Designed miniproteins, single chains, continued (2). Designs and how they scored, part 60

Each design is a single chain, and the fold is of that chain. pLDDT is the mean over its residues in the fold that is shown.

## One batch from the design tools (miniprotein)

Design m6073
Fold by ESMFold2-Fast:
Structure m6073 (fold): chain A 120 residues (1-120)
Amino acid sequence: SFEEKMEELQKLFEEAYLAIKNGDLEKFKELLKKAMELLKEILETESPEKALEALKEFIGNLYILGLSTKDEKALEELIKAMEEVIKLIEEFKKKNPEYSEELEKMIKEIEEKIKEIKEK
């Protein structure tokens, strides 16, 4: 169900936070990859409104992780993940043009968050 997928995303981000805190970059990268695959599944299988909700939570969690670390390699992986989310939003926008304005706003928000993390 959508609720189960959202709970799984939350657990993956909680584990990613712990991996950063423990300096486990390899586990952090694996957890981000799993979270990204789950996001892709949500975007392909759920309604556009539920997909938008998942995108908002995903972006927010990536940002929180970015604020939670000064590890340069972890920050590089987070920026890479944010850039991948932008690509997913662009693809989603092509399939759901009625949501283009909302999706463009999300892209701009991610770009601003990437800039903030790079200035850290």
Scores: mean pLDDT 88

Design m6074
Fold by ESMFold2-Fast:
Structure m6074 (fold): chain A 103 residues (1-103)
Amino acid sequence: MELYEILEKIKELLKKSEEGKMGEEDTDEYQELMAKLVQKVDELVEKFRKEKPSRSEQIKILHEELLVSRSTISRKIRKYGNFEEALVALLEEILGVELPLYS
């Protein structure tokens, strides 16, 4: 499952939660998707630390993984000065929630 697909499914479950329509199966799916999100983020961060891609390559990879515009990604990387913090900020903005990835 691609990272953007995981994010879209999490967003749908968060919307159900806000509407008070979240059942036991939805809660189980949310836990599974959050675990998959953490795994995918850890894999991507490890790959970037190991391979040390250029800023242009980082923007390309994040655009393909998140389906967010290259200009938005470039702006976030400039704001935070590093890939990892920019990635977390992009994920939090997409989901509208604070993530426990580095807390």
Scores: mean pLDDT 79

Design m6075
Fold by ESMFold2-Fast:
Formats: C-alpha cells, sequence, structure tokens
Structure m6075 (fold): chain A 100 residues (1-100)
C-alpha cells in the first residue's frame, strides 16, 4: 500500500539520518528484528519509541522546532490509521500510541 511504502521510505531516511542518536538506531534495529520475527506489535512499539526520540531531538533544534511541533500534532491520528490498516487490535494500538 502507499502508506506502507511511505513508512518504509521514512524508516530508510531515519536510519540514514546523520543526527540520529545511538538510542534511535538501537530502536530501529529492534524494529527490524521484530518485523523479521513477524511480531507487528513489537515492531510498531519500537518504531513509536524511535519516532518519540527523534521528535524530542528535532524539537531541541531551534531550526527544526516548528517542523517537529507540526509533525507531533499530526502523528497520533496518522499512526492510529496506519496501525489499524496493519491489523493491530484497538488495545495494541493504544499500547503503541502510549509509547509515542
Amino acid sequence: SAAVAAAEEGLAALIAEEGATPEERALLREYLAALAAGDVEAAALALARAARLRLERLRADPARAAEAEEAEAALPEAARELLRRLGLSEAAIERVLAAL
């Protein structure tokens, strides 16, 4: 789907991002491991944690703070829709969003 392709492109950009912390990269590796194991909820949870750390990092940069705030405001609803399309239960979606 277009949403999955966009998520994969976003993930590739996150992995390649020069400013990404070792903690962000560890969570992205955890995402890939969970995905390989077929654990969609664990993969989504790791990705949500990585996204949270990235938003915190971008918000700390004055040049990126407005962009981060706009992304942070839009992200919960976009994530909820994507996770529903991936087949997660409402309980699993709320656990993933709590980590975001």
Scores: mean pLDDT 75

Design m6076
Fold by ESMFold2-Fast:
Structure m6076 (fold): chain A 75 residues (1-75)
Amino acid sequence: SLQEKLKELARKAVEAIIAEDFETALELLKEIHRLKGNVTEEDLKKLEEAYKKVLEQLEKEGGLSEISKLTAEAL
């Protein structure tokens, strides 16, 4: 089902974040948004911009919780 697919992708995104594979996590988040529908490439660019800002904070201050929130919001 779509719901099970979304759950699988979200789990993989969280695993990628924990593994510090942020490129894979971003691609999984974009896929989740595409599967949910009602998103444009402009919406995905905004998500990518927000994600990159959080990564900048994570490198210095340990903002893992913020990236986890972005993953949860993608569900």
Scores: mean pLDDT 70

Design m6077
Fold by ESMFold2-Fast:
Structure m6077 (fold): chain A 100 residues (1-100)
Amino acid sequence: SLIELLEEVIETGRKLGVEVELEGDVSKASKEQIGAVMALLYLAMGEAVRKGKPRHVVVKLDVENNTVTLTDKDTNTTVTVKGAPSAEELLEIGKKLEEA
């Protein structure tokens, strides 16, 4: 299931130095929201590896508004995605996380 894939991504993130706090009910989340969570976590994992420093991220699922928000607690950077993120949105978010 997508939830099992998300759990695997979170575990991989922890092994790569990303402490993940997930807020909201994943069982009520859309496939688009679960995909967005995984995409944002992969971007955070890339930054942890690139900078060689552990990261603490909070991912908030807002089912009613169809948003996913990732907050990097170490940099105080917040990024929000609505629905399914485009490649262009993910590139821009990646740059924001890299520059923080």
Scores: mean pLDDT 83

Design m6078
Fold by ESMFold2-Fast:
Structure m6078 (fold): chain A 79 residues (1-79)
Amino acid sequence: TEALVQEILQRPYDEAYETAVSEGAEAGRRVVERAVAARRQELQAAGADQETIDYVAEAIRRVGLEGVRRGQAEREARE
């Protein structure tokens, strides 16, 4: 559903953005990698195929890194 898609992508974006604003881009990137790893583990445990796991992980990484980029820009604007 639309709500599930928002939860899967919105949360990593928000966490990465907030972390990048508060702690910088490197900390934000670590949040993204943890989110990717956690989702891969959940999907593997649920028996998802490798193509699905890779697709979802790549989507999370892409959206999360956009959050890092925007958060870093916001952090720099405040300095």
Scores: mean pLDDT 83

Design m6079
Fold by ESMFold2-Fast:
Structure m6079 (fold): chain A 73 residues (1-73)
Amino acid sequence: AEPGKVTLKITAKEGYEKYLPEIVLAAQKLGGRLLYLDPGKREAIVEVPKDKVEEFKELVKKISNGGATAEEL
């Protein structure tokens, strides 16, 4: 069976919202997609393949230098 998709909420700390576009691009490169982006709330919601969730969470930490987190919805 093909792995399902997982929806994740990305939250950036104040001053780290500048990394949200690169984080979204990383999700897209992993076969995911952007569902929602609100820079004013420092939030994005992305969908990624279930087998790529852990890789994506590590990329979120690396891209943002720890200034953003990803939470499974």
Scores: mean pLDDT 84

Design m6080
Fold by ESMFold2-Fast:
Structure m6080 (fold): chain A 86 residues (1-86)
Amino acid sequence: SESEKQLEELKKFVKEVEEKIKKGEKLSDETLAEAAIGYAILGELEKAREFLAKVKDPDLRVAAEGAIEGASAAEMEERVEALRAA
């Protein structure tokens, strides 16, 4: 499915970004914003917020912040529903 394709692409992208950070490479604001969004979609909210903090462009930061908040809210709702169903 298209969703599975996107998930695979995101996993590859964030792995590449992590490797670049480990090597001490500097990344563009666009790459940092994309990584923040990617981490949020993958449920890695701590990593997402870490990368968001590095984004200097306000438009990119707002877009990434919105994605992180959306992912966090959805995850919280799913966890609450799972606990209620137990």
Scores: mean pLDDT 74

Design m6081
Fold by ESMFold2-Fast:
Structure m6081 (fold): chain A 61 residues (1-61)
Amino acid sequence: GKPLARVTGRDGIDPSKTLTATISLEDAEKLIKASPDKNIVSATANGVGATAKVDNVVVIE
């Protein structure tokens, strides 16, 4: 699967808000595991990237 989207220039994305993207369960678990305590996620998809504060990440099976 693809990781979370990245938005250069932060157009339309508030870093204090929840960032939503469609990713595989495996990729979601990997992202949570990498930054469970940091409340910040940086990810790239299709050459676009974003960094945002993540307060709550829910992985649905």
Scores: mean pLDDT 45

Design m6082
Fold by ESMFold2-Fast:
Structure m6082 (fold): chain A 100 residues (1-100)
Amino acid sequence: SSKELLKNLIDALEKSIEESEEKKDKNYTILELEIQSGIFLIAGWVLKREGDEKTAELAYEASDRLHDIAKKLKEGKISLDEAIEEARKIVEEMKKKLKE
């Protein structure tokens, strides 16, 4: 199901965030956020092609937000801790939207 796919990707994102917090490496965190952004972009495209436009929109929104966090962190506009916190907010909001 579209919701199950997105749930699994959110769980993977949450694990990536936990690892980034433990490593405390800015470049590692930027790379992981960009990888996760790309994963959600591809998922959104697949979901839209399969006719689940609403779930695709959630995936695209997550992709855009993760890319924005990575960009701000790379440009020094936010701290590593702020980037981790913002990424966690994406996870929590997506989990809430999927539960209905």
Scores: mean pLDDT 89

Design m6083
Fold by ESMFold2-Fast:
Structure m6083 (fold): chain A 70 residues (1-70)
Amino acid sequence: MTVTVDAEGIVLSTDVPDIKVGENLDDWLTRLYLAGHEVTSEVIAPDKKVYTTSSGTITVTYVGEGKKRL
């Protein structure tokens, strides 16, 4: 599953049913944590981060002009 977020962490596109375009990705992570899901994360590239959840692996790509390195 893949998610694209802007430099502010706002979801631009997603193929994950629980993630909504226009929400902050941190709000989704907070929902998983409060629901008791174990979430681990790993930075795999300067603009890519992988989240491993009980539902599977989600790759997050950060896009945006002037973005900071992860």
Scores: mean pLDDT 76

Design m6084
Fold by ESMFold2-Fast:
Structure m6084 (fold): chain A 51 residues (1-51)
Amino acid sequence: MQEKLDNIDKYAILRPTSKRPFKSMEELEETLKTDGSLSGGVSRRTVERAL
């Protein structure tokens, strides 16, 4: 079910953001990839949708 993945993605996005507020979608995406929270197949559009 998609809900499971959506919840994980949203949670992962919020984690780095709560520590360091993002200035742009690119910065947020880069931070998430570096942290290993959202690697492989995540696009800027997906992150924007989850926010």
Scores: mean pLDDT 52

Design m6085
Fold by ESMFold2-Fast:
Structure m6085 (fold): chain A 63 residues (1-63)
Amino acid sequence: MSEEEIEKKAKEIEKSIEKALKGNRVTLLAALHELQEELKKETDEKIKKILEEGIRRLQEALK
């Protein structure tokens, strides 16, 4: 991906995470599952790190 495409995708992932964190437990679990599935398919290292951080944040919110 181009640097611009990576930046755009990163912002979309962050926005999704922030929306999930403002939701209820069901929303958090759904978002966690979606991020885990996206991580399995992702090949870009920068996006992988953003997905891993998002997963960590959602897991922390579920404690």
Scores: mean pLDDT 79

Design m6086
Fold by ESMFold2-Fast:
Structure m6086 (fold): chain A 73 residues (1-73)
Amino acid sequence: SLEKILENIRKLAKEDPEVALTFAEMVAALAKRSGNYEELAKVYETLAEIYEQLGDKEMAEKFRKEAEEVRKK
């Protein structure tokens, strides 16, 4: 399930946030291609969490806003 995939990505982010970020971006691309906006929003929230962990507040804020936007669809 997507929930298990995102849980694994969050766990990975504690060990290697750069690899976790790449994995999350892959999942976001797949969700976007399939038109699953609820899944895409959850992936964007996960991307925001990873960027926040990296200290990139600007990218974290960007992805949180993207998540809110896609939920309106």
Scores: mean pLDDT 86

Design m6087
Fold by ESMFold2-Fast:
Structure m6087 (fold): chain A 63 residues (1-63)
Amino acid sequence: DREIHEEAGRRLGLTDRQRDILYNRGSSLSPEELGKELGLSAQGAADLRGRFWQEVARLRRER
């Protein structure tokens, strides 16, 4: 559901670009590759990816 990942991105203060990258490519990229795409360190990208998908899962459970 597009609305769920858009809401997750808004709650985490993500840009539209960051949200789209995490949704479409976040699970297929290494932390280093994701960091390059998001303008973050590998650790920062891995943390943000985890928080994004946790928020998506929470929203799906709470809808």
Scores: mean pLDDT 80

Design m6088
Fold by ESMFold2-Fast:
Structure m6088 (fold): chain A 85 residues (1-85)
Amino acid sequence: DLKFETEVEIALLLIWAGIHRIDAEIARKKGDFETAEKHEELAQWARDSAAKAESLVNQGKYEEALKLARDAIDELRKRVKELEA
């Protein structure tokens, strides 16, 4: 079910946005404002990507929405690795 798979990927993207928002708060409490800003950027980017995918779902473009959501999750993983370096 393409619609169901797309909705699951969008939900995962929103879960990752929540995780990065929490990481930003932890960094801020430790006085690491640079790391906090990077995590807030990742959280916002994940939310923006989820909103774009949801817009495609509302247009009936499930295949495009699924690809966007999956590409967004892969990009998010790449950006997180850049924070670890």
Scores: mean pLDDT 87

Design m6089
Fold by ESMFold2-Fast:
Structure m6089 (fold): chain A 62 residues (1-62)
Amino acid sequence: QKEKDQEIVEEVEKEVRALTGTPEERVARAREIVDRAKKSLSEEGQEKLDRLLEMVETLARS
């Protein structure tokens, strides 16, 4: 992957993993972080963030 995309993806992963609160609150905040970061990423980087968001949503649901 491109270094710039990798750095942004890693930073987003860190921010998302550091989120606290209820599962619903974490999902909402993760969505906001991902949507913001996707504007600066290539299509490949956006796909990585989409997968991260899917993981967060899956883990947050009962």
Scores: mean pLDDT 76

Design m6090
Fold by ESMFold2-Fast:
Structure m6090 (fold): chain A 74 residues (1-74)
Amino acid sequence: MIRLTKEEILGALDTLRDGLLERFGDVDPETAREIGRLVDETKERIRKETDPEKREEIYREGLGRIGELEEEAE
């Protein structure tokens, strides 16, 4: 069962990006730039993917990588 539409996934990534950029933009600009890059790459992969299951897989992979970057910033 696919739980998120493409639009929902893209919106969730935009919300995540905005929150993380607000948190890190002034404190750690390098991490903020890397988060922005990862979100943009993940969104582009999702936009090109027509398979809903593959889109969710890309989304989960992207979230994992962003989470690892947040851990490295701490």
Scores: mean pLDDT 77

Design m6091
Fold by ESMFold2-Fast:
Structure m6091 (fold): chain A 94 residues (1-94)
Amino acid sequence: SQAELARQAIELMRQAIAAIRAGDFERFVELMKEFGKVVAQITDPELRALLDRAEDYLLGAMLLRQDGAPQELVDAYLARAEAYLAEVEALLAR
């Protein structure tokens, strides 16, 4: 079930990325609350570390977007979050 929890976390993060792109900040907060509940059940330290890094970049992207930062910078943070999610998927494919 660690792999299933990690896949749920990835899906929630991808929805959160879409919410940031849409400017749906209320939806983003709801998704991050659900993400936190899922990640709390993950005991694998490597999966947690990668998901925590993805969350850091996603939170950074949200703050940058709210502060009116250049779209290029927001997109760079979202790309970093997606890269960490891809590393989680690669780890689950082992």
Scores: mean pLDDT 89

Design m6092
Fold by ESMFold2-Fast:
Structure m6092 (fold): chain A 91 residues (1-91)
Amino acid sequence: SSMDVRSRRLIDLGRRAYRDALDRGSVTPRQAAILSVGLNAGVRLSPQVGQDMLRMGQDGADLARRDPSSQDAADILENGIRSGQQRLNDL
């Protein structure tokens, strides 16, 4: 369906933001927002993809939380993870 195509695009963008953040050793608020949208799209697509994307989100949140300059990014990711976990629990 067209919604599945959109979800896959958001997941791919989220995976790219995650890899870029890990390669740089830092998370920007923009990367955090893209990953948060991607992980929630993953949860909507399938539980397996959702779980994989939530793990990426948690890794990103942990990386951001260790950097005093990245607290906004950490907050964005933690909120995205909470939303994604709630969606999985409602399935």
Scores: mean pLDDT 87

Design m6093
Fold by ESMFold2-Fast:
Structure m6093 (fold): chain A 60 residues (1-60)
Amino acid sequence: SAAEEVARAYIAENPLLDESDVERAVAFALGWQRGLGLPESMLPALVRLYLDTEALVRSR
């Protein structure tokens, strides 16, 4: 899916993240997208939001 592709591209450029973060990011994005009735076009932004937050937390 587009969400998985975005997540995999993100972790490829970030050594603090791995494949398990792809699964969590996609689940987070789908949960918010479906829960709030957001369009599927928002999935990439929601994936990046999760991964940006996770990378920030792990960089400390």
Scores: mean pLDDT 83

Design m6094
Fold by ESMFold2-Fast:
Structure m6094 (fold): chain A 79 residues (1-79)
Amino acid sequence: SLEDEAEALIAEADEVERQLLENPNVDPRTATLLMFRLLALKSEIYIALKTKDEAGLREAIRQLRELIQEAKELLAEAE
């Protein structure tokens, strides 16, 4: 379901946030700005779930997936 997909994606975002926080090779400014963007999209997902906005939920999921991929690429470069 979309709700299960959103829950799994939020868990993945939380893990990426943890990796950004724990990695000393990631620039702190870049990490902080990415964490802020992840938080904003997680917030949009929570709002969409609470308001039963299926279209908003699908769009927030799409954007969060793209941002998680961007963060993973940054983490790979920081190895």
Scores: mean pLDDT 87

Design m6095
Fold by ESMFold2-Fast:
Structure m6095 (fold): chain A 100 residues (1-100)
Amino acid sequence: SAAEEALRRRAQLALLLAAHFLRENVDKMNDPERARELADELRARAEATPGLSLEEVVATLEAAIARLRELIPTLPPDLAKGVEGLVAYLEALVAEIRAA
């Protein structure tokens, strides 16, 4: 449906936003290579999103949330706050998809 396609597109854009945030701030991170690897993983997940069921989209977002949460303790405070904001946004989107 058009509503389900809109949810997949929002999930795709959210993953791309998270990947972009990591890439733009990679030089400020304690482990730049891990940040690049995670950004590439999030981008690959985003590219796959239009082909997924909504259940698979939720699983993809939950996997991304877990990976971002693992990164938070390793980040400078300002970047940690930014990633926490991304996690909150992804969690809200998971709740919205589950309610659909």
Scores: mean pLDDT 89

Design m6096
Fold by ESMFold2-Fast:
Structure m6096 (fold): chain A 68 residues (1-68)
Amino acid sequence: MEEIDKLIDEESGGSETLTREQAKAVLKKLGFTDEEADAIVDQALAREGGSETVSKETLRELIKSVLL
């Protein structure tokens, strides 16, 4: 959790939301492939109601769900 939060905060510049590109960059730094990162970001954006930005909370929950 701490490392994930640090990467998210670094990429977002302290914002509570990340763009698609920022969220993908965080996921790739965590070891996900381009395809996996795209799929996770697409799911996060869908949960945000079709927004072009994803909340840090939604991104954390999705990362947590795939790191079983």
Scores: mean pLDDT 77

Design m6097
Fold by ESMFold2-Fast:
Structure m6097 (fold): chain A 93 residues (1-93)
Amino acid sequence: MKEERFEEAKAILEAMRLAAQLAIRDGASAEEAEKAALELLEKKSKKAAEKFRTILYGSEEERQKAEKEMLKLIAEYLSEFVETESLQEILKE
């Protein structure tokens, strides 16, 4: 994976983790979790933030395209992650 795509995917996963933590553990609303995720993405990866913004506020067609692109990035990242030392740590748990 190219460094640019790796950083974008990593930022998305970090934002998803933050959103899930806020919603599940802290009882935050979906809107609060989405806002926190977007703020993290803006700080970590401008490209990931633009895709996420399109998912939240774009047209139905633009949202579907952006979602597919994000899922593809996550899948590519996870594909590399499966071949790494980090996967062994997760399986060890």
Scores: mean pLDDT 73

Design m6098
Fold by ESMFold2-Fast:
Structure m6098 (fold): chain A 82 residues (1-82)
Amino acid sequence: SQEELRRQKMRESLRLWKEASELSRKNLSDAKEKAAELTAQLGQEGEKIGQELIKKVEEENKKLMEEVNEETERLEQEAREA
């Protein structure tokens, strides 16, 4: 049925967003832990390296979430057209 197809696409949209959100959160958490370790080992130099690592992961997370948002919007649009 069209309703079952719509529900399936909406569940897939939610699943993709949730998985990407959880992955991005984990990657940022891991980067912050590494940054703290680098700061403890190398002081100010470690803090700079750690900040660059965090920034890189934040940029990668932003790209991931932008791609997932585009895909979820397509799935939601297809669900509305079904």
Scores: mean pLDDT 86

Design m6099
Fold by ESMFold2-Fast:
Structure m6099 (fold): chain A 94 residues (1-94)
Amino acid sequence: MSKEEFDAEVKLGIAYLLLAVAKLGMERAKSLPREEQIEALEGTKKLYEKAIEYAQEVIDNPAASPETKADAQKVLEDAKKGLEEAQREIERLR
């Protein structure tokens, strides 16, 4: 494996972790007092934004395998949907 391929796989792993933590943050926000929900959702929004950044870096990496890019594309799409949901919930609470 090249260093560039390894870097792409590590970034994909980070994107998966950020997406998983963001999804957990969305679920946790539902159990918080209303006054804390906006702050929790803003934090979750930042995690989705970082997942998008890392997934995009993998997609744009010419050394990444087609399979790694396909997995990154799924993370990107899932993170974008989560970001839109978090933004809608923030707007609903304001």
Scores: mean pLDDT 86

Design m6100
Fold by ESMFold2-Fast:
Order: C-alpha cells, then sequence, then structure tokens
Structure m6100 (fold): chain A 95 residues (1-95)
C-alpha cells in the first residue's frame, strides 16, 4: 500500500542518514548488522514494488553502505539521493 511504502521510505531515509553521519564523523560502521537491516527492508519492498525496482534499490542501498564503510561521504550521499528518489517514485506510482 502507499502508506506502507511511505513508512519504509521514512525508515530508509533515517537509516541512510545515520550511516552517512557515522562516515562524516569517522565512526566505525557495524556492516554485518547494517546489511541484515537492509536485507529486512528489501524483503518488505519485495511485497510492495516490482522485482526490477526492488533490485535497483537493493543495489543502491549496498552502494551507500560500501561508500560509508570506505569513508566516501560524497559517494554515499549520491547513492542515498538515488535510493530515496526511486522510493519516492514508487510511492507516487502506487498512490
Amino acid sequence: SPEELKEIRELTGRLLDSLIRSAENNLPIPTGVQRRILDGLILELSNLLPPERVEEIRRLLLQVLDYAEKGDVEGARRAREQTLRLLDEGVEEVE
């Protein structure tokens, strides 16, 4: 539903903002825990969006995590922006 997708979009935004903030402050990122959280989000999205859209979002989420782990704040921000754009487009298409 549009409401469920909006909730996932908000949760995703908060998670990615936290990851980028950790990278900005040179804090260690618990990548195993973060990957499990992302896997959970992808599973939920698989019930709400077409497989092709879910795969694109999964790829971008993993890119944010990879950039943040490497301390590439600019790369992480770009991947975050692309991820949230795809989620926002999904909300608009379902609504």
Scores: mean pLDDT 83

Design m6101
Fold by ESMFold2-Fast:
Structure m6101 (fold): chain A 97 residues (1-97)
Amino acid sequence: AEEDYQKGLEAFNNFRLYEALKYFEKAIEKNPTAEAYHLRGRVYRALGDFEKALSDYKKALELEPTPEVYRDLANVYRRLGKTEEAEEWEKKADELA
């Protein structure tokens, strides 16, 4: 799990989005962590798959709420034109920060 997570992170940092996606999928299968869901969500966002990004960010929050995941949720909602929901997620980020 840790090996797949690290390979996913390295691929993501090198803009190999589909490779990053495959490694984070494997990491989650072996050990579902908030960090793995959060980073897979970021890969989906970079690919323009906002619905899958939201799904993964919400799973990351269920495991461990962090200001960073709330801000990433707000970013996707804003890009979808859902400004009111984006503002709600930003408030949650501020409360944790």
Scores: mean pLDDT 86

Design m6102
Fold by ESMFold2-Fast:
Structure m6102 (fold): chain A 89 residues (1-89)
Amino acid sequence: MEKQEEENEKLRELVEGQLKILEAAGFVSEEEVEEIRRLLENIENPENREKLAKLLKEKADRFNKNVTEEQLKQAEEIAEKLEEERRKK
């Protein structure tokens, strides 16, 4: 049980990081952000995990096809800065 809780926390952090990168790059809408957050709140549900993984994979695949490695790194930096600013608000 303890390992599963740690895995769930790491998964939430990873998903939030990925979501911020996609948001910074303009590849997700507000509706998609809400859908992902809703699934993330119920991450204990296997169906929600599968749906979340599928959505993130689709967005990541689309992002990777349309951006260069340099643009990806820039989006990651922007996402980190946005996270820092959001914590201060």
Scores: mean pLDDT 66

Design m6103
Fold by ESMFold2-Fast:
Structure m6103 (fold): chain A 90 residues (1-90)
Amino acid sequence: MAREHLERAIESLEKAKKAVEEGNQDEAIRYLREALDHLQRAIDATKDLDVQIELSALEITVAVMLATGHVDPKVVEFLIERAREILERL
């Protein structure tokens, strides 16, 4: 379950990155909200404390971008890379 939720979070982050690269901040924000939901589900589904801490760091970063209303494509790219690294250990 944790793996599936994290895979969906990565998909949503990739869509958010594409949207912001196309100049569509509003669409990027919608995809970040989807990514946030999937990250929360991944955190709830894991029993590994180290994985929970790492996923929570990604969740906080997404939440900050949503709170500011500004999506930084470099930050989204970093989140995708970190999420993929975590996925390899699940």
Scores: mean pLDDT 88

Design m6104
Fold by ESMFold2-Fast:
Order: C-alpha cells, then structure tokens, then sequence
Structure m6104 (fold): chain A 78 residues (1-78)
C-alpha cells in the first residue's frame, strides 16, 4: 500500500537522520552550508523527513506516518 511504501521510506530517512547527527551535519544543513547533492540517498531522505516533521506534521492525517515523523523530530531535538 502507499502507507507501507511511505513508512519504509521514513525508516530509511530515520537512518539518514542518525548518520547526519553522527557526522555533525545538522547545523550545516540548517545554515544552508551543505548541498543536498553531496549527501547519501538515506541522508537526503533524512533532510526531507526533518523538514516534513518540523513544518508539515500537522498536515499529516495518517497516524502511523505522523508517529514516525515524531520519532525523527525527537532525534533532532536531542
């Protein structure tokens, strides 16, 4: 289903977010000091998921997807 595909992409995005944190790249991405093209596929998904979680989470009607986005947001806010 579309939900299963989105949840699978969000799991990859969550791994990407963890890699971005480990590399210290989150602040550089927020300050636009790094190009998305220089990131791995998982890291690119991580950036997109962070954006969605920070700015669009209230527009997400699917509770499973919203829950996964909240998990990503918690990783960034630590």
Amino acid sequence: SHEEEVLKLLEKAKKGVKKLIEKGLLEKIENEEIKLEDLSEEEKLGVKAIFLAKYQIDNVKNEEIKKKLKEILELVEK
Scores: mean pLDDT 80

Design m6105
Fold by ESMFold2-Fast:
Structure m6105 (fold): chain A 63 residues (1-63)
Amino acid sequence: SAQERERKGRVFELFARNPDRAFSVREISERTGLSQATVSRILREMEAGGIVERRDGRYRLAG
């Protein structure tokens, strides 16, 4: 959906603007205005797609 693309876009933009930084779910929630549940779901999808990786409970751009 358009709303889903918008939400994923917000999360992706945060990583694109901070390519060397790792964020917790809480930090992404606070910076994007999305709920922690929504952020967690989007991050799982992005991780499965190879876009982000999880290290020490935080997420960053994969690569």
Scores: mean pLDDT 88

Design m6106
Fold by ESMFold2-Fast:
Structure m6106 (fold): chain A 94 residues (1-94)
Amino acid sequence: SDEEFEKLLKEMEELAKKSDPELKKMILSAVEYLREVWSKVPEEKKEEALKLVKETLKLIKEMVKAYEAGDFEKFEEKSKEVLGKLLELAHLAS
């Protein structure tokens, strides 16, 4: 799962490279946070954590798509959902 985790983070970083500076900063901040949290997740919770990371990537893609479409209401909604998943991951690392 560490290999799969790194693959997901690399996909987020590639998405950040294609984004404007504001989105890039937001995505890279999420990536740094995910690396920090992942290192603290107990081994028995890694599978559950990996599912949350996959959901986080899906939400980040939706957030970026909304931003590119100028749908700022949906962008705010998806940004809050991303934050929610990051908080769920932090809980598993406690």
Scores: mean pLDDT 86

Design m6107
Fold by ESMFold2-Fast:
Structure m6107 (fold): chain A 55 residues (1-55)
Amino acid sequence: MLTEEQKKELEKRYEEVYKAMLEGFLNLGFDEELAEKIAKAFAEIEREMEEKYLL
């Protein structure tokens, strides 16, 4: 099983989603603290969904 590869992909995806969401919310005028919380929540959900499908 490609557990190590899947872990790498999940980590990469988390970083990508986090960065994209953070940038998006900051561009929408959310303050940094709120944007970070929201971005983290979205990245966590995405990672959990990916993990559920891949693993």
Scores: mean pLDDT 76

